# Ledger of designs, part 14: designed miniproteins, single chains, continued (3)

Each design is a single chain, and the fold is of that chain. pLDDT is the mean over its residues in the fold that is shown.

## One batch from the design tools (miniprotein)

Design m8484
Fold by ESMFold2-Fast:
Structure m8484 (fold): chain A 95 residues (1-95)
Amino acid sequence: NERKERASYTGALNAADYAVASMELEAQRGADSGDEELVEEAKRQAEIMLENARKNAANASPDLQKEALEYIERAREKIEEIADKALEAVRKKKE
């Protein structure tokens, strides 16, 4: 079903975008409060959101699935960078 495949593709991209936005918000909260555990938990939740995005991507057409998975991988890289910067900020506050 072409409509369902397009919805799955769009859903995967939106889920990846939401994971990045959620990570940015929660990582900033952790950094501001000096809470390393909050940053680590935000990263775990973002990784779960990306796994759900990959499941949505699997229901897209084959051509769109590759693009969706590449988009999700870029989102994962962004989440890793956000987490690393937030953890560095938390650690500096403990010094």
Scores: mean pLDDT 86

Design m8485
Fold by ESMFold2-Fast:
Structure m8485 (fold): chain A 80 residues (1-80)
Amino acid sequence: SPEEAARAEILADMALISLSAEIYIQKKKGIVDKERIERSLKFLEEAVARAEQVADPETSARIRKRYEEVLKEIEELLKK
């Protein structure tokens, strides 16, 4: 339904914003909390999967692209 698609998009966008903020905070502190990143990533993975099931192809592609960008940010954070 349009309502379920909209809710899935909002949840995925909220998860993306939250994880991006956590990465930014950890970069500023210079201390990496890998367990916190992994918990947030698990929630994001579930939200992205839900959006891909119910959202239109354009919205799904946008969310997937942002998800892949966040994965690259995590890789850079963990490399040091």
Scores: mean pLDDT 87

Design m8486
Fold by ESMFold2-Fast:
Parts: structure tokens; sequence; C-alpha cells
Structure m8486 (fold): chain A 69 residues (1-69)
């Protein structure tokens, strides 16, 4: 159902938001510790990927919620 799809995307956003928060914390810790640039670059790339996924899920959720309204 539409409601089930919306619930699924909301759950995905919650999970992705948690991953984003974890990656931000790891990036901050890595920078503070003077970690190798390769490690910092990897964390930045992972953050970018999660950000892209959040945007894609949010766009789909917005479209589905518009149909429900």
Amino acid sequence: SLEEEIARYRAELTELSGKQDELVARLQAAVAAGAPQDEIDRLVSELRTVGDEIRAVQDRLDALEAKLA
C-alpha cells in the first residue's frame, strides 16, 4: 500500500540519518587525531554517498506523501 511504502522510506531515512551521524563523528575524530589523508578522503566519500541516498529517498517520500495528501 501507499502507507506501507511511506513507512518503508521513513525507516530508510532514519537508518541513513544514523549512518550520517556516525560518519560525521568518525570524520571529526579522524581529523582531530591527524589521521592519514586517505582515511579522511574515504570518510568524506562515504558521507557523500549517504547524502546522495538521503536525497533520493527524501525525493521519493515527498512524491508519495503528495499522493496521500
Scores: mean pLDDT 87

Design m8487
Fold by ESMFold2-Fast:
Structure m8487 (fold): chain A 94 residues (1-94)
Amino acid sequence: MSPSVEELKKEAEELIKEAEELIKEIEKYLEENKESLSEEEKEKLKEAIELAKRAIELAELALKLPPPLALEYLEKAKELLKKAKELFEKVKKK
C-alpha cells in the first residue's frame, strides 16, 4: 500500500537528479539560442528553471520528512518538474 522509506528516498533522489539535468539542458539551450529566442521565450525558459529548482527543494525536504508528508512533498515536486518540462518543450517546438 504505502511505499517503503527506501522507495521514497530512491524516488526523491532520482527526481533531484532529473531536475538538475533538466536545469543544465535548459541553461545550455538558452545560451546556444540566446540571439534567436524572443524575450517571452527567454522568460518561459527562466520560469522552467525556477520550477525545476523548486522541485529539487521539495524533494530534498521529502527526504527529511516522515511518510505520509514525504509522499505529499514528492508528489508536489513531480508536478513542478512536469510543468518545467512542458514549458521547455513548448519553447523548443515553436
Scores: mean pLDDT 84

Design m8489
Fold by ESMFold2-Fast:
Structure m8489 (fold): chain A 80 residues (1-80)
Amino acid sequence: MELVEKLLEEERELFEKLDLSEDERELFEAILKASENPDDEEAIKKAEELAAKLQGEEYKEKARQAIEAVQKGRENSELI
């Protein structure tokens, strides 16, 4: 679990270097929160909804990968 959370934090730093918008920041906060409580379906759904609201296909794909990493962590804590 912590390993997945650290990967999400590294991606967050990468996106910060890209001058993220407020919406993108909210998305990463939601993903990190879901990573802390992977059994919390509400947190995961919130992250998915925020990802769907992004207007860039590249950002949507990155967000989906991060959410998938959180869900995978819940099942077996393996890296994606």
Scores: mean pLDDT 63

Design m8490
Fold by ESMFold2-Fast:
Structure m8490 (fold): chain A 63 residues (1-63)
Amino acid sequence: MQVEKIKKLLEEARKAIENGDVERARQLVSEAASLFLKADVDPETQAQLAREIRELLERVDAL
């Protein structure tokens, strides 16, 4: 499922951020965002994923 793949990518991105791997974190969040744009999800899940992607992008940009 696309949602599972997006969540996995976001979890890997968090680990990359924790390790200070900015390039990997940026790549993982970018891939998650690309999948998110193509995914058909319920409004609640869509809002949760959009918020999480935005928060991770802001964290990567702050590194």
Scores: mean pLDDT 81

Design m8491
Fold by ESMFold2-Fast:
Parts: structure tokens; C-alpha cells; sequence
Structure m8491 (fold): chain A 85 residues (1-85)
């Protein structure tokens, strides 16, 4: 599943559809968050915000992953960014 999601994200980027690519990276971040791989969830969520800085869902996943790692300050900042996006 993660391989398919990553392929879809890369295809959307190649097509210049940064919004669709960001959505697929958010799905990847959620997948890894559910799997307990918080480091990968952070990596993909950051990629999503790079492609679409106004995507609140990407910031929400980022905040949840940081909280799971005990990075409370970074989690709070991400949740604040989600409200502004």
C-alpha cells in the first residue's frame, strides 16, 4: 500500500499537480502514523506541506507524529499551523 501511495504522489508531482501530490503524501504520512513509524510520518507530512503549504491535514498529522515522539513543543507548533492553513 505505501509503495502504491508513493508512486501516486510521484506521478502527481511529475504532472505538476502539487495539490494532488500533497494529498497522496498526507495519505502516506497517515499510513506510517497508524503503523507507529512516526519518523516516516513526519518526513511525508513535511513533504506535503512543502508542496501545499495551506493543507491543514498535513500539519495535523505532523503534530500527531511529534506528540507520539514526545516532542510537545513541535507538536503544538504544528497544530497551530493546521488552524492557520
Amino acid sequence: MEEELEKKAREAEANGDTQAAASHYVELAKYYLDKGDYEKAIEYARRAVELDPNNPEAYTVLGEAYRKLGKEDEAREAFERAQKA
Scores: mean pLDDT 82

Design m8492
Fold by ESMFold2-Fast:
Structure m8492 (fold): chain A 65 residues (1-65)
Amino acid sequence: SAGEQMLAEAEAAYRAGDLERFFTLLQEGLARYGDDPAFLRRLAELMARLGFESDAAFYRERAEA
């Protein structure tokens, strides 16, 4: 999906050290897909992989609400 593609690009940007692109892609994804539980679950998984445990928990809870 387009949301999955944006999260894949965000992860690639983060791992390349491009934090500006990382945050821009996350903001765009949340603006477009922030009410999609599938997107929020994938975002939570990404946050967990990157070590952002609090953000992972937040998006996981939001996906279940």
Scores: mean pLDDT 88

Design m8493
Fold by ESMFold2-Fast:
Structure m8493 (fold): chain A 79 residues (1-79)
Amino acid sequence: AAEKQQEELRRLTIEEFKDLFSELDKDGNGTISSKELGEKMRSLGFPDEFIQQLIKEADADGNGTVDFEEFLTIMARKR
């Protein structure tokens, strides 16, 4: 259910988000594509509407990329 997926997101620590981002950022340049982030989060069972909102906030410049600090900041701000 969508409720359980939101609870799972709230239970993820900053450390777990770092691990997730590191798996996607194989080049170690501190950025990933919005598409790669979205596909990974969908594979973890997050709702599409949540993923779209997160990508919109993380990719504020609309360039199709998300940097690690932006990702962590947005995840830390969501409750």
Scores: mean pLDDT 67

Design m8494
Fold by ESMFold2-Fast:
Structure m8494 (fold): chain A 100 residues (1-100)
Amino acid sequence: MLLEDIEAKAGETVKVKLKLSEENFTGPLPEVEEIDAIEFFVFDENGRLVDSKIVKNPKLGDEIEVEFKAGEKSGKYSILAAFWKKNEKTGEYEIVGFSG
């Protein structure tokens, strides 16, 4: 479920780099050619969402940089990625996988 645990000081800007590869997934991989977007969620130690970022049209082997600002408290932050694909039959975007 979580990509990375990061320790940050209150108000610090933290950059996290992720290479999009099979090693970054904890379940069956979505077909990478069918991924339309990756959405990153950043949670504080209490599981509260503090930031999010969307990367459109990712490709296997891409290095993705996520930048977030730590909240008012120093501590551990966790990152989750959700993978989105457009359903060609409905025209709607749906989640096809998560990283952990």
Scores: mean pLDDT 68

Design m8495
Fold by ESMFold2-Fast:
Structure m8495 (fold): chain A 60 residues (1-60)
Amino acid sequence: MKKSKEELDAAVREVTRLLAEGKSPEEILKFLKEKGITVDELLERTAVPSRRAELERIKE
């Protein structure tokens, strides 16, 4: 199912906050799974290079 632009943008903001708080990759993946959002969908909405690198590390 396609997530709305607003849902993806909200997820990007929340993941950015979780990363800033030092949450583990497992906690971030759990958050995304609970929202039904894939890391790839989040990467498509993330423009900040440092955050993209963190998300790619979480993916694999």
Scores: mean pLDDT 72

Design m8496
Fold by ESMFold2-Fast:
Structure m8496 (fold): chain A 68 residues (1-68)
Amino acid sequence: SLEADIDLSMALMYYSIALLLAKNGKNEEAIESLEKAIELLKELLKRKPSKEAEELLEEAKKKLEELK
């Protein structure tokens, strides 16, 4: 569905931004971006199963724990 594709794309965008921010030592901003990605992925997964969303959610959660 279009909505799910947009949500996944947005989550990927926030995740990518978070990785770039973390690489540049901006950990607080990276955490904020990861939390946005996680929220979008959780919402998407409540509506329908998605292996891509599940995998990205795992990676985002791992990265969030590393930055805390």
Scores: mean pLDDT 84

Design m8497
Fold by ESMFold2-Fast:
Structure m8497 (fold): chain A 69 residues (1-69)
Amino acid sequence: LEEAKKRYDEMIEELKKLGVPDEVIELFRARKENPDPELTDKALEELYKVLGDEKVAEIFRELAKKMKN
């Protein structure tokens, strides 16, 4: 549980470093406090809306490299 929360925090920090706006970062933080599928969908929708498909694909590719387990 704590390890999963720590990994989620690391993911959020990497998203911030990769240029994800604070508004989208806050949606991901809200999902951490309340792991509601609706919040996850909303965070993903805003991520795609703000950055576009190509940039989101690049971000997930970079996250996959760092979070492979």
Scores: mean pLDDT 71

Design m8498
Fold by ESMFold2-Fast:
Structure m8498 (fold): chain A 112 residues (1-112)
Amino acid sequence: MEAEEEIERLLDEVERNVDRFIKTIEDGGSKEELLKLLGEITRSLDELSDKLRSEGTVEMALRAADRLTELATRLARAGVTAGTEHVPIVSAAVLSLIGGSVDALITARRKE
């Protein structure tokens, strides 16, 4: 379905921004770069949540929840190498991904 393609596209966008975030940590990038990437992640998560609620199936929502949990784990592991000044932003990004996963699970339960 068209909705499934858009949901997968949004998940791919979240994953690309998580990968960019991890690379920014590894390369010793600035707080400003990490904040920009956090904003992009949050925007894509909001769009994903809206799309899942309006057009998603139970299966699509469960898949999104699983993928977002996996991305949160990857980011948390990469965050171990982050400088202390970056820890709050890394934590915010991890919590945003977990929040997106929880929202997807709630959506799945609501749709039955």
Scores: mean pLDDT 86

Design m8499
Fold by ESMFold2-Fast:
Structure m8499 (fold): chain A 60 residues (1-60)
Amino acid sequence: DEVRKKISELMEEMESASKEEREKLYKEMKELIKKNLPKDMAEIFEERLDKYMEQLNKLL
């Protein structure tokens, strides 16, 4: 579960990152998810990531 651990760490970084850094982390995580996870799992993680991104942008 190295990929899942890395995704979790990147999500934690997003919470403390600037808006521009979050955009970069978001893209990096989506690519990592798509390349390393099965389609069904990738869709779930992308949905969660999209929600986190929206929440962070709204809370700013």
Scores: mean pLDDT 75

Design m8500
Fold by ESMFold2-Fast:
Structure m8500 (fold): chain A 58 residues (1-58)
Amino acid sequence: MAEELFKKALEAAEKGDLETAGKYALEAVQILYNQGKTDEAVAVGKEVGKAMKEAKEK
């Protein structure tokens, strides 16, 4: 579940759909955090944030 949302967030960021990317990233982070996977939640947030920043620069 969280992996699917993470992939969708990255795909949306690559397409320049930052709103959708942020939405899926937040849902993935919430799921991972609720599972006690705090390090993975942080990693997902950083990775999608980086992809969104790269898309904005273009």
Scores: mean pLDDT 79

Design m8501
Fold by ESMFold2-Fast:
Structure m8501 (fold): chain A 59 residues (1-59)
Amino acid sequence: MKEKIIDAAIELIRYYGSEVTIDEVAKAAGVTREEVLKYFPSKEELIRAAAEKEIEKLQ
């Protein structure tokens, strides 16, 4: 679940940058907004997790 949300966030950030909303990430991941907020209480935490995972994917 958490990985699915992060992967969706990475793709949307790649296309829209930091303008991406939690609702857009939830829709792309096929989950509810509440599910996203359960793992990432803020947009800042979601963006940080997406950035960290992107770096990990490279190495």
Scores: mean pLDDT 78

Design m8502
Fold by ESMFold2-Fast:
Structure m8502 (fold): chain A 72 residues (1-72)
Amino acid sequence: EDLLKRIEEILSKYVPKEVAQKIAEKAVRMLEEGKSVAEVTKFVANELLKYTTVDEASQAAREVARLLREHR
C-alpha cells in the first residue's frame, strides 16, 4: 500500500508512470519474498537503466534503498 505508492512516486520522476508502477510492484513482491534491500535496489537500478541514464538510475535506486531502510 503506502510502500508501493512511495516507491512508485520516486520512480515516476525518472520513468513513465506505467514503467514505475511495474518496477514498484516487482520491488514490493521481492520484499514480500524475503529479498534484501540490496537485492531490491540492484533490481530497481537494472530496470531503470533500460529507460534512463546511469546517474538517474543510481539516484533513484539510492532513494528507494533509503525508503526501504527507514520503513523497517
Scores: mean pLDDT 82

Design m8503
Fold by ESMFold2-Fast:
Structure m8503 (fold): chain A 65 residues (1-65)
Amino acid sequence: SRLEELEERLERLREFLAANPDTPKEVLQMELDILEEELETEKLSPEEREVLEEMIRILREKIAA
């Protein structure tokens, strides 16, 4: 399901960031821009929206650090 795909994407994002703590901010910003566009343009269930917003939150915190 789309929810399962989004949950897998969130888990992969967490794993990637843990393994690559020095990822350039420009790369993180590109990913953030993609996720923000998905949040704006996609018809999401509340649960799907929550997962996408969590990915956005993680990236924003990492960029701000």
Scores: mean pLDDT 86

Design m8504
Fold by ESMFold2-Fast:
Structure m8504 (fold): chain A 72 residues (1-72)
Amino acid sequence: SGLEALQQGGQHLYQARQALLQGDYQSAIKYAQQAIDYFQKALDAGALSEDDAQNLIDSAQQIKDQAQQKLS
């Protein structure tokens, strides 16, 4: 369901932030990508507005970009 996708997205976003803070950049990238995928599913199911989905996806993308920067 869309609500389950939204909850999974939020959990993975939280895990991505925690991994980034702990210096686990590979896990931060993986969790951030999973969060993006779940937020897209939540949007498709009507559980998120386009604006809310974009904000959450942008937040996850920022974590992914920061983690990738640390690996470079």
Scores: mean pLDDT 91

Design m8505
Fold by ESMFold2-Fast:
Structure m8505 (fold): chain A 71 residues (1-71)
Amino acid sequence: EEVARALEGALDAARQGKYIEAAVMVTVALSLLEDPESEAYRLAKKALQSLNEGKVDEAIRYLERALEAAR
């Protein structure tokens, strides 16, 4: 459950406005995901892109979906 834990941490950090911490935790989740073609990987990658673009609400949505896909 390392991936789910990292995504939960990223989601909590993003909700608290800690965007750098959120981006680091998403990067950790991506490194733990073995299949780059998985739904969880694709959604987490989109969340990271949204964080980098300052699209916080979009990033939170992608993180929620990535977390569900990783469960």
Scores: mean pLDDT 82

Design m8506
Fold by ESMFold2-Fast:
Structure m8506 (fold): chain A 68 residues (1-68)
Amino acid sequence: SGRDTLAAIAEEAEADPYLKAERIGDDQIRLTAVGEGLLKLIGYALRAIGDADLDVTVEGNTLTLTAR
């Protein structure tokens, strides 16, 4: 489900020094690229788009993922 994909991305991003990860409630995460993190952010966006149960919003260097 989208929630499983969201949780996996959240855990990976929280461990990444090039990403600022913020959990917003149970079904949403915001990732902001810091320094050289932009390509990693794009990678997470592509992974999320592959999951039909996830909504993906991109705003500059910030990615918001919401599980349905």
Scores: mean pLDDT 82

Design m8507
Fold by ESMFold2-Fast:
Structure m8507 (fold): chain A 70 residues (1-70)
Amino acid sequence: SLDDILDRLDALQERFSKLSEEKQKKFMEQLKKLQEELIERLGKAKTKEEEEAVLAEFVDRLEAELARLE
């Protein structure tokens, strides 16, 4: 659900704030690339369900990149 996605983003924000400046910079580089992919995929989504699936995958990838830096 969208609420679940928002809760996961809040948790990511807190984890991000605990990273060193160098690791935050590295994460932001990955975030930029993932945001570009997100925009392309959302542009192709035709239903609410497709949009939520795209957003969930985006958050999954953000969590994976953040975990690599922790």
Scores: mean pLDDT 84

Design m8508
Fold by ESMFold2-Fast:
Structure m8508 (fold): chain A 69 residues (1-69)
Amino acid sequence: VKLLEKSAAILEEQRAAAEQQGRDLRAKGEADPSTREELLAQSERYFRGAALLDREAARLRKAAEEARA
């Protein structure tokens, strides 16, 4: 159970970092029209990655809760 909760916490931290990186890339793309398309594409990839991490963390949290019963 502890291992599942610890793994979920690590994924939650990685999700937050990916979301922040996505926001930073979008802001840079908005500031520089010459790189806008590339940076927005990179930003979207980070947000998609964050969504996958969030889903996996939720799955691990549920598994930990079920293991307590």
Scores: mean pLDDT 82

Design m8509
Fold by ESMFold2-Fast:
Structure m8509 (fold): chain A 71 residues (1-71)
Amino acid sequence: SVKEKVDEVLEKLKERFPEYQETIDKIKAYIDEHPDLTLEEAAILFARYVMENMTEEQRDEAFRIMEEVFG
């Protein structure tokens, strides 16, 4: 399911970027509280609260993880 893939992405991102663990956990909690949230809305939350604070290299790695899980 999409939800299982979202959870897998967030888990892999936490492993790769432990410095963003707290923020990623907050995003996961928000997604879990809003089951009608679209994948696009979840992606916007991640971009706004995590990727905006990332280096270019960290963003490239995050996109790689997302592609690996979603295809």
Scores: mean pLDDT 82

Design m8510
Fold by ESMFold2-Fast:
Structure m8510 (fold): chain A 120 residues (1-120)
Amino acid sequence: MLEEALRKAIEALRKAGEALVAGNFDETIKYLKEAIKYLEEARELAKDNPEVQAALDSAIEHVKKAIEAVKKGNRDEAFDHLLEALASLATAAVLAGHYEIMQRAGDIAVELLRATGRAD
């Protein structure tokens, strides 16, 4: 189900964010790879909705860029790409009518911003 794939992707991104804040790069990469797996499953399930697929493609690209940033030791760049991936996933969720998942993506983004001192 698309909703379940989106929920699993969001949980993987949340765990990746927590690991990134903790400075655990190996765990961050592990969870970002899990996020890609679930985002690709969601993309296949959304094949009848090109707008949802486009948003998921954007999310996948940002997760891939986050992995590259982590491998280079650039935590700030990895964090920026993780936030962009959450935003793109939230867009996919709202376009697919899954507003609870959109809200959860927003909540995760706010918690990550607070944990890194990038939010009030």
Scores: mean pLDDT 87

Design m8511
Fold by ESMFold2-Fast:
Structure m8511 (fold): chain A 85 residues (1-85)
Amino acid sequence: MMELEREVYALLEKANATARATSSPEVAAKVNDLLRQAAGKLQRGDYEGAIRALEEALKVAEAAGDTETAKLLREALKLVRKMKE
């Protein structure tokens, strides 16, 4: 479990950095806010809430055409879903 959690946090940090590089500042700020919400929910053991925040961040990235950030968010979602099991 700890190894998966560490990988999720690394993916969230990478997704935030990628969005800042590849998206507009407005889109990057929205993604960053949602990733902070997801991280806070993970810290509280609210995996379902974290999944919802990540799904919203993914929709924002996909709507903006940021395929690189979207890929990282899909990887994070896959790992959080495994942690919920």
Scores: mean pLDDT 84

Design m8512
Fold by ESMFold2-Fast:
Structure m8512 (fold): chain A 61 residues (1-61)
Amino acid sequence: SREELIEELRRLAEEARALGDAGTAALLDHAVKMLEEGKLSEKGARNLAATARARIAEARA
């Protein structure tokens, strides 16, 4: 599921950029790099994805 997490984080980063949230996008880009390097746990990545989804949903509402 690491590949699925990377794809989800990449999609969320693009959505954050489209909404003008450069900070969230940069955080997610960094998380993808850390996952690819094995320096971020899957749990940590899921927590970041959940936080990003909440922020994006709030910004879109």
Scores: mean pLDDT 83

Design m8513
Fold by ESMFold2-Fast:
Structure m8513 (fold): chain A 66 residues (1-66)
Amino acid sequence: SMADYERVVELVDKLGTAIAAGDEVTAERLFEELAKLVGEENAEKIREAIRAGDSEGVRKLLEEIG
């Protein structure tokens, strides 16, 4: 649903902020919540794109999952 997609987008935004801040505890918790919604493989792809600073790659992954 769109509501589930909005939740995924919110988690990805918060994960990106935590990674940028070096907040490993918050990043791990957000990654676990994201993985519950999209699966571990998709969550790992999103995290890699975030760490690489690939905003377009993150968007494309979210479109493929939604």
Scores: mean pLDDT 84

Design m8514
Fold by ESMFold2-Fast:
Structure m8514 (fold): chain A 61 residues (1-61)
Amino acid sequence: SVLLEVAAADLGVSLETVRRVLELIRQGRYDEALELLKSQGYSEEEARRLLENLVKLLELL
């Protein structure tokens, strides 16, 4: 989806990571989504901020 590519670029996250995080959010697996982002090198604060933005994006999809 063009929206996912734009969101990934805007957030500075790989498209693969964005897709995986959105799938986890859809499943209610927020802690696992946060840990996935941290495993990609994001700090806890950065990962939480990215997760919040991806949750907002999912509401638009």
Scores: mean pLDDT 79

Design m8515
Fold by ESMFold2-Fast:
Structure m8515 (fold): chain A 71 residues (1-71)
Amino acid sequence: SMEELKANAEKAFKAVIDFAKSLGIDTKAAEEAYKAEKDPAQGLTKAVSKVVEQLSDEQQEALSERINAAV
């Protein structure tokens, strides 16, 4: 359902933001990108992109693992 899709996207989004904050990364752009989109999956994709552009390859792998664990 759309509610389940939204709930899973919100769990993944929280994992992304919590991870970025743990690294001292400013999450404002990622949070604004997520909130601006009506489609939760597209909002999550844009938020992830804003965080990923500030991460090393190893940190990107860690983020992917955290997202998978959150949903």
Scores: mean pLDDT 83

Design m8516
Fold by ESMFold2-Fast:
Structure m8516 (fold): chain A 98 residues (1-98)
Amino acid sequence: MFTATIIITVDGKDAEKASEIAEKIAKEVAEKYGLKIVMHAVFVLPDSKDPSKTLATITITIEGESEERVKKAAEEIKEKLEKELKDLNVKEIKVYIG
């Protein structure tokens, strides 16, 4: 099995909306590539630079039998997230393969 993990860091106030958009995109792309979503988690943590504020980390892991399809799906998810989350306070979008 091959996995890709997409991690989105966003202002805590935008966590719910960002999570909903990310879940929708991940489901659509996973279905297109015949992949499974094996994790979807949201963590809200204090901002290390400003303890009065929170950051949300949204983690989505996709799984499949083809490394090429998993990589293509993760790249497509990242591209769509960068487009659809542009009006939110996104700090970072990272992708990890393996």
Scores: mean pLDDT 84

Design m8517
Fold by ESMFold2-Fast:
Structure m8517 (fold): chain A 79 residues (1-79)
Amino acid sequence: MKKVTEEDAKKIEEAALAVPGTVAVNVTISDDETQLNVQVAGEDEASAEKAVEAAKEKGKELGIETGVAGTPASRARLP
């Protein structure tokens, strides 16, 4: 299985951040270095969905297994 590098993680993070309305992106490499876990928060549900798709497409381009989850920030409650 292909090992994920920090360079690959940065490319996927940049792809998600390039989507308009992306509020936050968190990228982690799995313990076995075979998978990336990407969490994105969007200004709304559509923006979060686009950021998730951008991250997945970049992962496929790099040949990396990428687990991606998106959350609309507009649904978040602040104290």
Scores: mean pLDDT 71

Design m8518
Fold by ESMFold2-Fast:
Structure m8518 (fold): chain A 83 residues (1-83)
Amino acid sequence: SSSAQQLRDTLRAKAQASKNKELSAQLQQMADKLDNMIKYQQQLAQDPSDQQAKQQLQQNLNDFGVYADKANQLLKEEAAKKA
């Protein structure tokens, strides 16, 4: 969807703008997993019985969550390190 594509592009832009290399890496991974999810959702829309696409969609969704949790932890740690 356009909303998912916008989120992907926003995550990539935030990754490129971030001066925190570890956070940048997590945001880039999230964008890459979301891009894969968009691809596999499109494949499933064409063939709902595609077990490989279904498995890949689930794997990318799980991976997205892992990277999102890490990004959130890093943002929380940065917020705690006030000057």
Scores: mean pLDDT 86

Design m8519
Fold by ESMFold2-Fast:
Structure m8519 (fold): chain A 74 residues (1-74)
Amino acid sequence: MSPEERLEALLEETFARLDAAKTKDEILDILEEGLREIGRIGREEGVDAATLGEYVRRLVRYALEKLGMAVPAA
């Protein structure tokens, strides 16, 4: 599995967990775990900052939308 495939699979799993979440605390816990896993994969696989940042932004935006918060402009 490529680094991008690993990151995409992680986002798919994390998004499914966020969709199932019922509380703000649960959403924040899932977001925190997802961000830690993105960082771990980035370090293990030597993913460039721009690519890694894109996955971080996608996860954060999804979590913020789930929380009902405004999503920052790109």
Scores: mean pLDDT 81

Design m8520
Fold by ESMFold2-Fast:
Structure m8520 (fold): chain A 92 residues (1-92)
Amino acid sequence: SAETIDYLIKAVEANKAAGGTASARIEGDSVIITLENASDKAKQYVKKAAEAAKKNGLKVEVTEEGNKIVLRLSGLSPTSQTALILHVIGLS
């Protein structure tokens, strides 16, 4: 959803401002977004993105380990997976 993407963009921007890193990968029907050295603000935005995605019918898993947060979004079409990675992480 647009709300999920908006929160993820905010998470990545907050993470970049704090000196952290962001990556994304595709695993089957899932997109996995990882923020390393994530600020509390970046983590809050990831959690808001997860809530928005769940409300819109996606299967969502959030895993937090110290300064690392991982968001798994499942049930996305290949087109939606590509759009999410390009818009959130800026991968070309």
Scores: mean pLDDT 79

